# Designs tried in a protein design run: designed miniproteins, single chains, continued (3). Part 97

Each design is a single chain, and the fold is of that chain. pLDDT is the mean over its residues in the fold that is shown.

## One batch from the design tools (miniprotein)

Design m11356
Fold by ESMFold2-Fast:
Structure m11356 (fold): chain A 90 residues (1-90)
Amino acid sequence: MIEIRMEFEAKPLSGEEKIARSGEIFKAALEAARKAAEEAGLEKMGLGRVTTEVKDGKVTVTLVEEREGSVEAVAAQMALAATQAINSAE
């Protein structure tokens, strides 16, 4: 079982900025997933449970591996969760 955590600024995005920011979040998630896979000596990362927490102007996204998948699939899952949490933050 592997746990990946990422933190982002919790601020709403404009419609045009959402696309650019989603790309940045996906890139950060992909790098985090790859680093976790390398540290664990894994060729694959599982898709699992993703939780989001918004506190003190920060969004924390945590993935706990429960299923087999690709690093890119893990990154996409985490990026989607992070983007939704950031856009919902006040």
Scores: mean pLDDT 66

Design m11357
Fold by ESMFold2-Fast:
Structure m11357 (fold): chain A 71 residues (1-71)
Amino acid sequence: SLEEAIRLLDEAGVLAHLQGHTELVELFKKAIERAKEGKEDILPLAQQAVDALRAGDWETALRYAKEAAEK
């Protein structure tokens, strides 16, 4: 659901903050704002960013998060 996606992005933002990835934190905040605006087309990109971050691939996470924030 949209609410679950927002929660996952919020949790990913905490993980990014703990790892010192400040730019990624701001991009996840932007993705949450976009999702709340009804931009559900960002959800697959946001999920890819979360999955990449959890796998330790912060560069791939950053790429997907930027794309999600730009939509």
Scores: mean pLDDT 79

Design m11358
Fold by ESMFold2-Fast:
Structure m11358 (fold): chain A 65 residues (1-65)
Amino acid sequence: SSGSATVLEVQGDRAIVQLADGKLAYCAKLSDRFLLCSCGDTGYFVEMDGPVAVGATGTYTEVSC
């Protein structure tokens, strides 16, 4: 799946994002533009519209882990 994501919290190299369906994902910051979230069997790759910050938006894509 894919859709919009919004950053709710930033904690160093970690972030919490809300996905378009209302789910929360727990993310590791790969860069100021990219997050990898909730990576078990599947996870989410998030490409940010700007720097990772509270209230910032991006697009998530479901990925295999």
Scores: mean pLDDT 80

Design m11359
Fold by ESMFold2-Fast:
Structure m11359 (fold): chain A 86 residues (1-86)
Amino acid sequence: MAEELERLMERLLELARREEPALRELAATLNPEAAKLLLEILELALEGAERALELARAGRVEEALELLREMHERIKRLGEEIEAAL
């Protein structure tokens, strides 16, 4: 399980880093409030995924999953704020 979670987190980080330039370019086309929120989501996702990967590599799967759950809730809330700003 820990190795599978680790591989999933590595894959997600690769995808996020690959898409980061495109997301930053997209943010530049939004209004300033929406742009700020989108960049906050990107930063939170990258930082959270890196920390979850560290926990998974240490065999601390339960803590990694709890962190991912908290991150998902925060991203969801920020997404609602973006919709309100658009």
Scores: mean pLDDT 76

Design m11360
Fold by ESMFold2-Fast:
Structure m11360 (fold): chain A 79 residues (1-79)
Amino acid sequence: FARQSPEQRAFIRAAHEEITRLLVAEGVPEEEAIRLADQVLVAAILGREDVALALLRKAGVSEETARRVVEIAREAAAF
């Protein structure tokens, strides 16, 4: 788990925006997509990609989009 720096926070913010965009494109309401993106990023930062996938599946997100979202979150968490 990397220490949070201004660079890490900026990267996480960019990832959050991209994840939110993907979720809205899948039909998730914007407010729910923003909350879900935050929860997924927190799960990825904690090293729990399984929790992130479970959250996305409960929201009705397709498996393809869920995998892409987790990939984005994992990359942001590793920065």
Scores: mean pLDDT 80

Design m11361
Fold by ESMFold2-Fast:
Structure m11361 (fold): chain A 64 residues (1-64)
Amino acid sequence: SLQKDIDEGVRQLSIAVLVAVIRNHIRNGIELSPSELQKILDELKKLNAPQSVIDEVQDLIKKS
């Protein structure tokens, strides 16, 4: 249905935006705190992001 296509598009875009925020901060040498990373991780989990994305953010938290 059109609604399912819209919902999936919004979900994918939201995941991409959150990943881009992390990548841009790292690229610019800006340190993300564990609490900031946890907030992004919680949003990614709500969006049912791929496990590979969840694992990448969890690894960043553990290294902090």
Scores: mean pLDDT 86

Design m11362
Fold by ESMFold2-Fast:
Structure m11362 (fold): chain A 61 residues (1-61)
Amino acid sequence: SAAQQLADLDAFYDHVRASAEKLAEVIAKEKGEEEGQKFLDRMLAAIDDLHARYRAGIAAA
């Protein structure tokens, strides 16, 4: 069902966001907090945009 697909999509993107946060922590430790934050901001913006587009596609189907 579309409801199940949306739930599965949301769960997947929650895992993707958590992974981006973990990677940002590594970057912050190696290259400094500012570089880690820049990476995280860019990644989360891209993830949020892609997540919203896939949600809209499922809802329209």
Scores: mean pLDDT 88

Design m11363
Fold by ESMFold2-Fast:
Structure m11363 (fold): chain A 75 residues (1-75)
Amino acid sequence: LSIEQLRTTVIDFLLGLRQQHPDLDPQVLDETLERIRNAKTLEEIKEILRELGQRHPELQPVIDSVIKHLEKLSQ
């Protein structure tokens, strides 16, 4: 898979999070989306997601699932 496909997968996930958690600060998700759009490697994408989970522990289980999915797709 290309880095562009990995970015698209994560962007779709984050947009889904926005819809499922309307109480989440839109700025937090928008900043994360922008960082993902500018990420050049899978490791940068995973680090951005890990940082989001650390700052918002309520999202950590779903973020961990996405990271595992990305790792499987990258192999």
Scores: mean pLDDT 81

Design m11364
Fold by ESMFold2-Fast:
Structure m11364 (fold): chain A 118 residues (1-118)
Amino acid sequence: SEETLKKIKEKIEEGKKRLLEFVDQWARYYGLSEEAREQLRALVEEFYKKMEEIVKKNIDDIEKTRKELLALSKEFVRKAMQVLEEAGLSPEEVFRFAILLYSALQALIDEIIKIIKE
């Protein structure tokens, strides 16, 4: 429904804002270059755009939506890890970021699926 899509869009926009703030905080804490910070922000923008497209395309197929959102999340985490690794973060720091990021994305996907089921 239009109401369902509106609620999902609001959750996506809230998630995007929080993740951009998280990226900026990590960039400041680890002294990342402006280039690395911009690459991470661009990945966040791309991720949320693709998430909205997946939801809009597959809203009537809950399991397909979940599967495609999980695949998108794994790809995003992989790309973000590569940016941090190239920026000189240790394997432990990169892994810590990846776990926090993936956990946040899984929580968002669960919220979106719950809204679709309502």
Scores: mean pLDDT 86

Design m11365
Fold by ESMFold2-Fast:
Structure m11365 (fold): chain A 71 residues (1-71)
Amino acid sequence: GIVTTERAAKRAGEILKEAGLIDKPPETVEEASAALEAVARERRKTPVGKLLKEIGEKLIEIGDEFDKEYG
């Protein structure tokens, strides 16, 4: 659900910080989404860009599965 999506987004932010792409991990889903989008725009052809897309796709899958069960 929303809580799971928020935790996954925060984890994605931690991965970005460990990779040296941001200076601190995001504390909210909005900050995490903004950070992921900004990095993806600049590095879309790098292995890092592919990793960020995979993380984003998994977040979408989580949301879609919840909509499928409760929508």
Scores: mean pLDDT 65

Design m11366
Fold by ESMFold2-Fast:
Structure m11366 (fold): chain A 85 residues (1-85)
Amino acid sequence: MLTEYEKKLIESLLKRVIDAMKKGEKEVTLTFTLSNGAKVTVTGKGNEIHVKLENVSDEQFEDIKKIAEELGKKYNVKVKVTKID
């Protein structure tokens, strides 16, 4: 399970990528590591964000997917979330 702090951190980082895309950045990539070595890579390109998750639990994957999809709906961007081994 993600902590409330980690959920807010992920939301903030996704918002930064979306904001950069809306300012005219062609492609924006942000990578960060969560507690326990879980790796999150967010790539914004055109009107799509792709969230790539590595070394995450199924519960962490579902939490992050929910946050990303909710932000995608709010900011009218297409969201894709994938789990990578």
Scores: mean pLDDT 80

Design m11367
Fold by ESMFold2-Fast:
Structure m11367 (fold): chain A 90 residues (1-90)
Amino acid sequence: SASEALAAATDSLYITIESAVANPKTSLEQLRKVVETGLDAIVAYGRKNGALDDALAQMDKLVERVKQEFPEEVAKIIEEVVEEKKAELA
């Protein structure tokens, strides 16, 4: 289903964020670009498949997960990009 595909895509983005954060050569700017690219793909998939509400729910879930598992500076970047994507959809 579209909901299952969005959950899988969001989990893949989380793993990509985890790898980027673990790499000491990753700048905050590079991290932001990774998050923007991943969230753009999630939003595009949701829109194309009539599952935009599911895409938004997965983005909120990603923010909460990152707030629990990563430093505040990293979590803030993901939260800011999610807010920017939501603003573009309003």
Scores: mean pLDDT 87

Design m11368
Fold by ESMFold2-Fast:
Structure m11368 (fold): chain A 69 residues (1-69)
Amino acid sequence: MSEEEKIEKIAELLKEKAGLSDESARALARMIVSGSLSPEQAGQLLIKEAGLSQEEAEEIVREIEKILE
């Protein structure tokens, strides 16, 4: 899977599950794929900025890790 394909899949997941805008989802997805932000750090950011529960954030983190394989 290409880097851009991973970005698109993670951005779509963030829009669907976290309710992020396309711009915010793409920005966060690029940081995750580039390694600037770990999936765990992304989960914590989603709790703080998007108001997700710990359980919702953990589910998203698992899906991100699966996409990054």
Scores: mean pLDDT 82

Design m11369
Fold by ESMFold2-Fast:
Structure m11369 (fold): chain A 81 residues (1-81)
Amino acid sequence: EVVLRFTATSGTLDKARIEAAIREAAAALGIDVEILSIDFVPGVQATVTIRLSDPSKAAALAARIKELLGDDVAVTYGPVA
């Protein structure tokens, strides 16, 4: 499992936009992603826990999500404890 953290740097965050970006990035990379939980602070930050069929793709997924969301949103990823 992987935790994705989204932080608004100069734009705004939308839960639906974040979910859409995750699903679109996964489809573009040909991987299966299950969204397990979303902890969302409207307009400020989101912490999303996901399950990947291929954990080695986590970095590629994060990079693609960042591309889809643009420069106004910072995206980080890490393993679940």
Scores: mean pLDDT 77

Design m11370
Fold by ESMFold2-Fast:
Structure m11370 (fold): chain A 73 residues (1-73)
Amino acid sequence: SAALEAARERMVAAAEAGGGTLTGAQLVGIANELKEGEASALAVGAAELGRSRGRPTSTPEDIREAADAIEAA
């Protein structure tokens, strides 16, 4: 969806600008600015992927993978 794509693009750009990762709070902050349900789902999914991989933060790859999973659902 357009909302999911916009959320993915903003979160990836923020991660790349922020030294390669975003915290869960930063992901949720971006989702709250967008005010879209899919953006909130992406923030949660990306944070969970980072944590499942032993990291306190999410990489651009975590964000892209979470977005792909939501789009496939």
Scores: mean pLDDT 85

Design m11371
Fold by ESMFold2-Fast:
Structure m11371 (fold): chain A 100 residues (1-100)
Amino acid sequence: SNKEKAIELLKQAKEELQKAIEAVRNGDYDRAIEHLEKAVELLEQAIKEATDPEVKEYLRDARMSANAAIEAVRKGDRQAAIDYLRDMLEAVDKAIEKLK
């Protein structure tokens, strides 16, 4: 179903976001951006599969935080990058919960 497909994509996005956080903690900023870009692609696919307006709103919030996270990583602001990545994880978790 579209719902099950969206959940699977969001679980994969969550794994990529967790890897991005670890990369930021290790100072691997290029790797952090690669994982962030993969998470964004998965989020965009999940938005296409989602039909619930509330789910789309959570995913839009995650997408906005993604742009802020990328800029924070590029500036070397580790704390801001981790905070935005955590905001993305929270939004993804809310989307998954709403879909279940």
Scores: mean pLDDT 88

Design m11372
Fold by ESMFold2-Fast:
Structure m11372 (fold): chain A 75 residues (1-75)
Amino acid sequence: MEEEAKRLEDLAEKYRKEGNELQAHVHEAWAYYLRKDYEKAAEHFERAAQIARDRGLEELAKVFESMAEKFKEKA
C-alpha cells in the first residue's frame, strides 16, 4: 500500500513537471485513495473534472465528478 501510493505520488509529480495538470490530479487522487484519505481523493478528482470541463471534455468531467461523489460517500 505505502509503496504503491508513493509510486502514484511520484508519477503525479512527473506529470505536473510536464505541464499535464489533469493527469497529475488523477494520480494524486488515486494515491490518497490508497491511503484511505477519501476526502482529499475526492478534492483532486473535483479539480480534474474542472480542468476537463475547461477543455471541453464534458464526458471525462462527468466521470471524474462521479468518482469524487463516490469517494465523499466513503469519507
Scores: mean pLDDT 84

Design m11373
Fold by ESMFold2-Fast:
Structure m11373 (fold): chain A 67 residues (1-67)
Amino acid sequence: MEVLAEQDVTLTLEAGETRTIPLPVPADAVEVDVLSGRVRVVEATPTSVTVQALESGTHVLRVRGLV
C-alpha cells in the first residue's frame, strides 16, 4: 500500500466522546497510530475516520490514508 497523506491530529476529548477526522484525499484504507492518550477507531470511510476516546484528556493521533 502507498501512503497518500499523513496528518498529526491533536484532540481534547472526554471519555466516550467521538470525533470525525476528514481525510484530505479519498483513501482505500486508513491507519491510525495513537501517539498519546487512548482512542479506538469506530468507523472508517474512504473520506473520513471516526474515533472514540477511551479516557478524558488530550489525544495525539497520526492518521495515514493508504491506497
Scores: mean pLDDT 78

Design m11374
Fold by ESMFold2-Fast:
Structure m11374 (fold): chain A 70 residues (1-70)
Amino acid sequence: MVIPGSVFGKFSRLLYEYLEKEYGVPEEEADNFLRSLSKEERREVFEKMVETAPEEDKETIRELVDKLLG
């Protein structure tokens, strides 16, 4: 899968910041935390993270989330 680095960079930054701010999960534990969640909970986390993105980036990040989840 070829994803533009700038889009992936924004996604990763938003995800890590969101997890740290809302759940107190540091970047190093983000993957383990997400894997401990159900599919439903992971989707909720990603969708709420998208809400915190800049308006112009929301659609692009949402598309990436949908590809990652299924």
Scores: mean pLDDT 74

Design m11375
Fold by ESMFold2-Fast:
Structure m11375 (fold): chain A 68 residues (1-68)
Amino acid sequence: NAQVAALQAQSAAYEAERDKVIAETGKRLREDPENRDEISAETAKRVKELTDKADAYNAQAQALQASL
């Protein structure tokens, strides 16, 4: 099922991007400690956006799979 696979791939892509953002946070905080609060807030917002998108695509894949 190409459509289910495509939705799962999109979900996985957003999860991978979220993991990269999380990994980058430590480096950003070390390089720019004066902006810690701003960096943390930006990271939290970005992580939420990516997680929500990953969850949405995964939910679509599950719904489509259940209808087949």
Scores: mean pLDDT 82

Design m11376
Fold by ESMFold2-Fast:
Structure m11376 (fold): chain A 105 residues (1-105)
Amino acid sequence: SVADKGEKEIENLTKVVSDYFKSKGEDDLAKMVEEQGKEWKEKFKFIAEYSPKLAERVVKRLEELYKKLKDLVKNNASLADVRAVADQAAAFIQEAYNITLKELS
């Protein structure tokens, strides 16, 4: 389902970011991203239930961000660049969540 696919993409993205931060000694940042990932999965489940077409768009954007993250990690990019991609993922999920809430109101 789109919900299962989105959860896997969020887990994959969160793991890449968290592992990279840990590799740089940034354990607190890694833990923060892991907790954010749990919140993103809950918001995504809500989006997938009530706005499945919007959820499909979010999955596609997360797949694109995952590819970008893999390239950044391979090239030893700055923590700021990796964090910026995580922030972009958070923004896409939050925007989709807000749209879904508005459509239910």
Scores: mean pLDDT 89

Design m11377
Fold by ESMFold2-Fast:
Structure m11377 (fold): chain A 64 residues (1-64)
Amino acid sequence: GERRRRALEEAFRTGLRLLEEGASVEEASKKANEVAAPEGIEVDISGAPREEAIRALREGLAAL
């Protein structure tokens, strides 16, 4: 639904912004999940290399 799509979009944007600002992948994952949690969505990029996490979030946004 539209609400779920908007939650994913905001979560992906939040994670990507934090990574671009120099935050760790762990911090970005935590903040993205805080945004997604109300809709029962989990965004797991923890443990990924930084460049892979950034790519995954950009691709996720492009697919919405």
Scores: mean pLDDT 79

Design m11378
Fold by ESMFold2-Fast:
Structure m11378 (fold): chain A 111 residues (1-111)
Amino acid sequence: HMREEIEEGVREGLGLILVGVVNAIRKSHPDLPVEELVAETVELTRRLLRNTDDPELRVQLLAALYEVLEDLVGPDRALAIVRALADEVGLDPALVDKALALAAARRAARA
């Protein structure tokens, strides 16, 4: 059980690191075009998703991607991009639903 709790914390931490990295890039390069930042964030997330079979880590990565993209391009376009990436990588649609619920819960907690 202790090991499972540590693994859960690592998965959540990896998702939050993705958000932190993108925010750091935005702060350091404020003139970087939004479309380029979106493309790079999607590509990084695609690589991370393809390098893991852990469904819980996949949920954390998709949630982090949605949170970043929602801030950059708004909720409707963020949702379309996340769903397209999940479909491309061959992920179960249920993982996308879990990721969106997690992102919504995190947004509510920050408000």
Scores: mean pLDDT 78

Design m11379
Fold by ESMFold2-Fast:
Structure m11379 (fold): chain A 73 residues (1-73)
Amino acid sequence: MEEEKNELKKKAEEYEKKIQSIRDAVTRAQALADALGTEAAKRNARITQESGDNLIEKLKKKAEEYRKKAEEL
């Protein structure tokens, strides 16, 4: 079923886009910390990265699951 396979691929792509959005948010927080040079901004960037890494790991597993299902069809 080509249509079902394409839908699973679109789901995987959606999760990959969410991962990129989170990476962009982490990059912005790090850039802001560098620009401001404050301890508070640096701590916020660190917390944002740790939270982002946890969420990316979960989203990565979901993307891989959908890619595998698409390949099995």
Scores: mean pLDDT 83

Design m11380
Fold by ESMFold2-Fast:
Structure m11380 (fold): chain A 81 residues (1-81)
Amino acid sequence: MAEEERKRRAFEELRRLAAELADALAAGDLEAARRAAERMAELAVEAGILSEEEARQAVAELLAEAERDPAAVAERVRRMV
């Protein structure tokens, strides 16, 4: 049952990091947002939710969107959790 437990804990941690990411984006703290997004990507890869390439692409796209409209990205991230 290690795979199920690993995924459950990963989703719990991803939910916390998503909240931190949304708060950082709402505050305009792009460095904190980048760190949160990178941790989420690492956990998603470790849990087998995303490939390393998918995670890298998702972080790059998220940060590019956040540079243009951080408030809209923050709202979108909050809806994902």
Scores: mean pLDDT 78

Design m11381
Fold by ESMFold2-Fast:
Structure m11381 (fold): chain A 77 residues (1-77)
Amino acid sequence: DAGEVQRRALELAARARELAREAEKKGMFDLAKQAYEIMVRASELVERVRAGELSPEEAAREVDELEKQLRELEKQL
């Protein structure tokens, strides 16, 4: 479902933004940069799904991978 994947990507972008802000507050600028990169990629997924440029299955796989990467970054905070 394209709507579900789009919602997951938006939630992921918001989580990545919050992690980046927390990392910045702690002076962990490399961690903040990696979190911002996940936020950008998640936001791009939302746009590509809305434009019909990416299948829901492809988008879901990318969201799953980004969620896994974000979870590993959260452990470093």
Scores: mean pLDDT 87

Design m11382
Fold by ESMFold2-Fast:
Structure m11382 (fold): chain A 89 residues (1-89)
Amino acid sequence: MIDELEELLREELQKKGYPKELADRFARAVRVTVESFLKIAKEKGDKEAIEVLENSLRKALEYLKQGKVDEALVVLDKGIVEAMKILRG
């Protein structure tokens, strides 16, 4: 799932005309961010935060497969914000 996020986001950004180096860098940064929050949620054993992040990741992958990069990024951002709220309190 996480490796698929980086690959699909890289491909879709390149299709939109972004330079390869910028697409590679951005896709990696997004993947690392999601992976980091999943790691924190798993280390804390917070099943609700894990579920929110995994559901957001699945939905983002569905959008990326449709070429909907902006929608995918919005879904990931909302999922990260929700997971942060759960993990804080």
Scores: mean pLDDT 86

Design m11383
Fold by ESMFold2-Fast:
Structure m11383 (fold): chain A 86 residues (1-86)
Amino acid sequence: SVAEETVEALIRAYRELAEELEEKSKEDPAYAEAAEYLRKAVEAAEAGDLEKAAEYAVKAADALSVVDVNLSVALRLDAAALSFAG
């Protein structure tokens, strides 16, 4: 289904994003915190817990709120979509 394909795409995107944010953690520890929450979001989504995945996406967004406003907003929109799907 489109929903399953969307979740799989989001899992792949969050894995890649977590790696990118871990590299940026050299600049600010907030990026490391966000990367850790994205990894937890991936684990929750893989377990089928989209509500928990949304919670972790919000926590990642909160960590990024002062260092990357655009990414923080994008993750909050993703979390809303995940929460609606779960």
Scores: mean pLDDT 83

Design m11384
Fold by ESMFold2-Fast:
Structure m11384 (fold): chain A 65 residues (1-65)
Amino acid sequence: VEEKIEKAAEYIVKGKIDEARKILKELGLTDEQFLEVIRAAKPYLFQGKLEEAREAAVEAIKKLL
């Protein structure tokens, strides 16, 4: 589970949104929950803070599981 969460967060940071969505759906997240993860990372992505974006995505996923 942790490994898949980390990989999904990495895909979000890399802009591979479809790959991230696929992993999170396999973990049982809904489309709405996936959008919550994206919203958590988005402010950091706009600022170029890639590591903070990844951490925000991981934290959001963990709270939704």
Scores: mean pLDDT 82

Design m11385
Fold by ESMFold2-Fast:
Structure m11385 (fold): chain A 59 residues (1-59)
Amino acid sequence: MDELLEKVAEALKEGKKSIDVSELLRTTPASELAQIIRQLEQTFNVQLGLADGKLLIYK
């Protein structure tokens, strides 16, 4: 989670719109992943989507 939090922060700083999370999707149960996404949305005040192994950032 901490590494993903760093990646989201860096993506926002650089104006990136997506992060590859394919490995996280493969190893993490859907319920746990939903909690992680919710925490990231609250932390960065953004909306996050999930498609084709990528975390999409909307803000």
Scores: mean pLDDT 77

Design m11386
Fold by ESMFold2-Fast:
Structure m11386 (fold): chain A 98 residues (1-98)
Amino acid sequence: MKKYVAFVFQRIRDPASEEELREKQRQIEAWAAELGMRAKVSGLEVTITGEAETLEEAKRLALEAGQHLRDVTGQDVTVIVLDSEGVEVYRERLEARP
């Protein structure tokens, strides 16, 4: 049975403050865990990953995680879905709204 992997990527370029960034990271990690997804923050780079059994579910997870990350950080987010062979089957850029 083929599984899909949802990836959500963002690079934080200009954090407003260290305390604000830390709080946003905590919110992202907690939210991702509730959905069974894994959030990794490495310096200014944020990656959220999750698995789904269908393309529809993987796209839904990627878009929900991406929209949440965009809303928390106020920055553009890239979402990608890979199939079980590692082939990219979906990509979208979620632009920040003022």
Scores: mean pLDDT 76

Design m11387
Fold by ESMFold2-Fast:
Structure m11387 (fold): chain A 70 residues (1-70)
Amino acid sequence: SEEEEIIKKVAEDILKDLEFWLKELPNYTPLQAEVRISVAETILNYFKPKLPEEVYKKMEDLLEELKARA
């Protein structure tokens, strides 16, 4: 469906953002890191029921890495 295609595209963009934030993490202040983590958690929780399990697990793994290294 068109909705599924849009959700997939948004998920791909979110994965790129998570990877970018993880790479840039050493350049962020603690507050800047906290804000990004909070945004990522909100987005992941919203999309989890709408995504294939393999995709949401990749997002969850990147988020867990971001939280661990923050």
Scores: mean pLDDT 79

Design m11388
Fold by ESMFold2-Fast:
Structure m11388 (fold): chain A 70 residues (1-70)
Amino acid sequence: GAAARREEAERILAEAEREATRHVILGDYDGAIAVLERAARRLRELGDEESAARAEKGIQNVREIKEKAE
């Protein structure tokens, strides 16, 4: 049902955010972006547009961090 799909989407997003954060800590900004891009694609496939938008915002945040670090 909708609740189960929402729970799965939240799990996907949380795991992707943790993995992306680890990549950022290691200075691997491109790896962090790739993780979040995969999550956004999976979230769109599940029909969770809100969680996909959050993952896309995460991509923009990582790009901003990369620009400031350079």
Scores: mean pLDDT 85

Design m11389
Fold by ESMFold2-Fast:
Structure m11389 (fold): chain A 88 residues (1-88)
Amino acid sequence: ELLYRPNPLLRELLRRAGETRELLSLADVLNAVLRYLHDQGLADPENPGIYDLRGTPLGEIFGADRVDVHDLAGIEARLRSQSTVLEL
């Protein structure tokens, strides 16, 4: 099973979303990121599933202005770039 150890910036963001574990599955990281997006009210009302990241800590961490929650492969790629991937 692949586990992710977030870098310090992503780990701090995930802690604010209530995720305090050091090693996370992809599903755990995705759920914490989606909870963060929902709790911060970043949804674009004109585009369902799109979240505006401009001026947010997550946008700075990902280097992105927007995220599409239906693009799970794109989200996974960004999480992989911001985490150490461990295979057990």
Scores: mean pLDDT 75

Design m11390
Fold by ESMFold2-Fast:
Structure m11390 (fold): chain A 120 residues (1-120)
Amino acid sequence: SAEEELKEKLKALVEKVDEAIKLLEELKERLEANPDDEELAEEAKKRTFAIMETVADMLESLAKYAKELGDEETAEFLEKLAEEVKEAIKRMEEAETALEGLELAIQTLEKVRKKLEEKI
């Protein structure tokens, strides 16, 4: 059914968010071990932004899919999560350090994961 397919896509999205969190935590560990490595900090910043933009895109794509199925409640829920991720990206641009931006990204995705799990 369409409902079962949407549920499976939501589960797949949770898995992708988990993978994103793990990658960000690995970047955080590397930054904490090498606090004076400016090249690593710049690379970590770019990768963190790319990961966050990918998650926002996945949330928006699934929201469009839910809307096409007539599930406006799930679509609105996913659109709101995408907005939260995009707002975090804006705040990351204002972060004084790559580590601060990365910590904000991890906290944001952990909240997104929790909210997605509540819909499964």
Scores: mean pLDDT 90

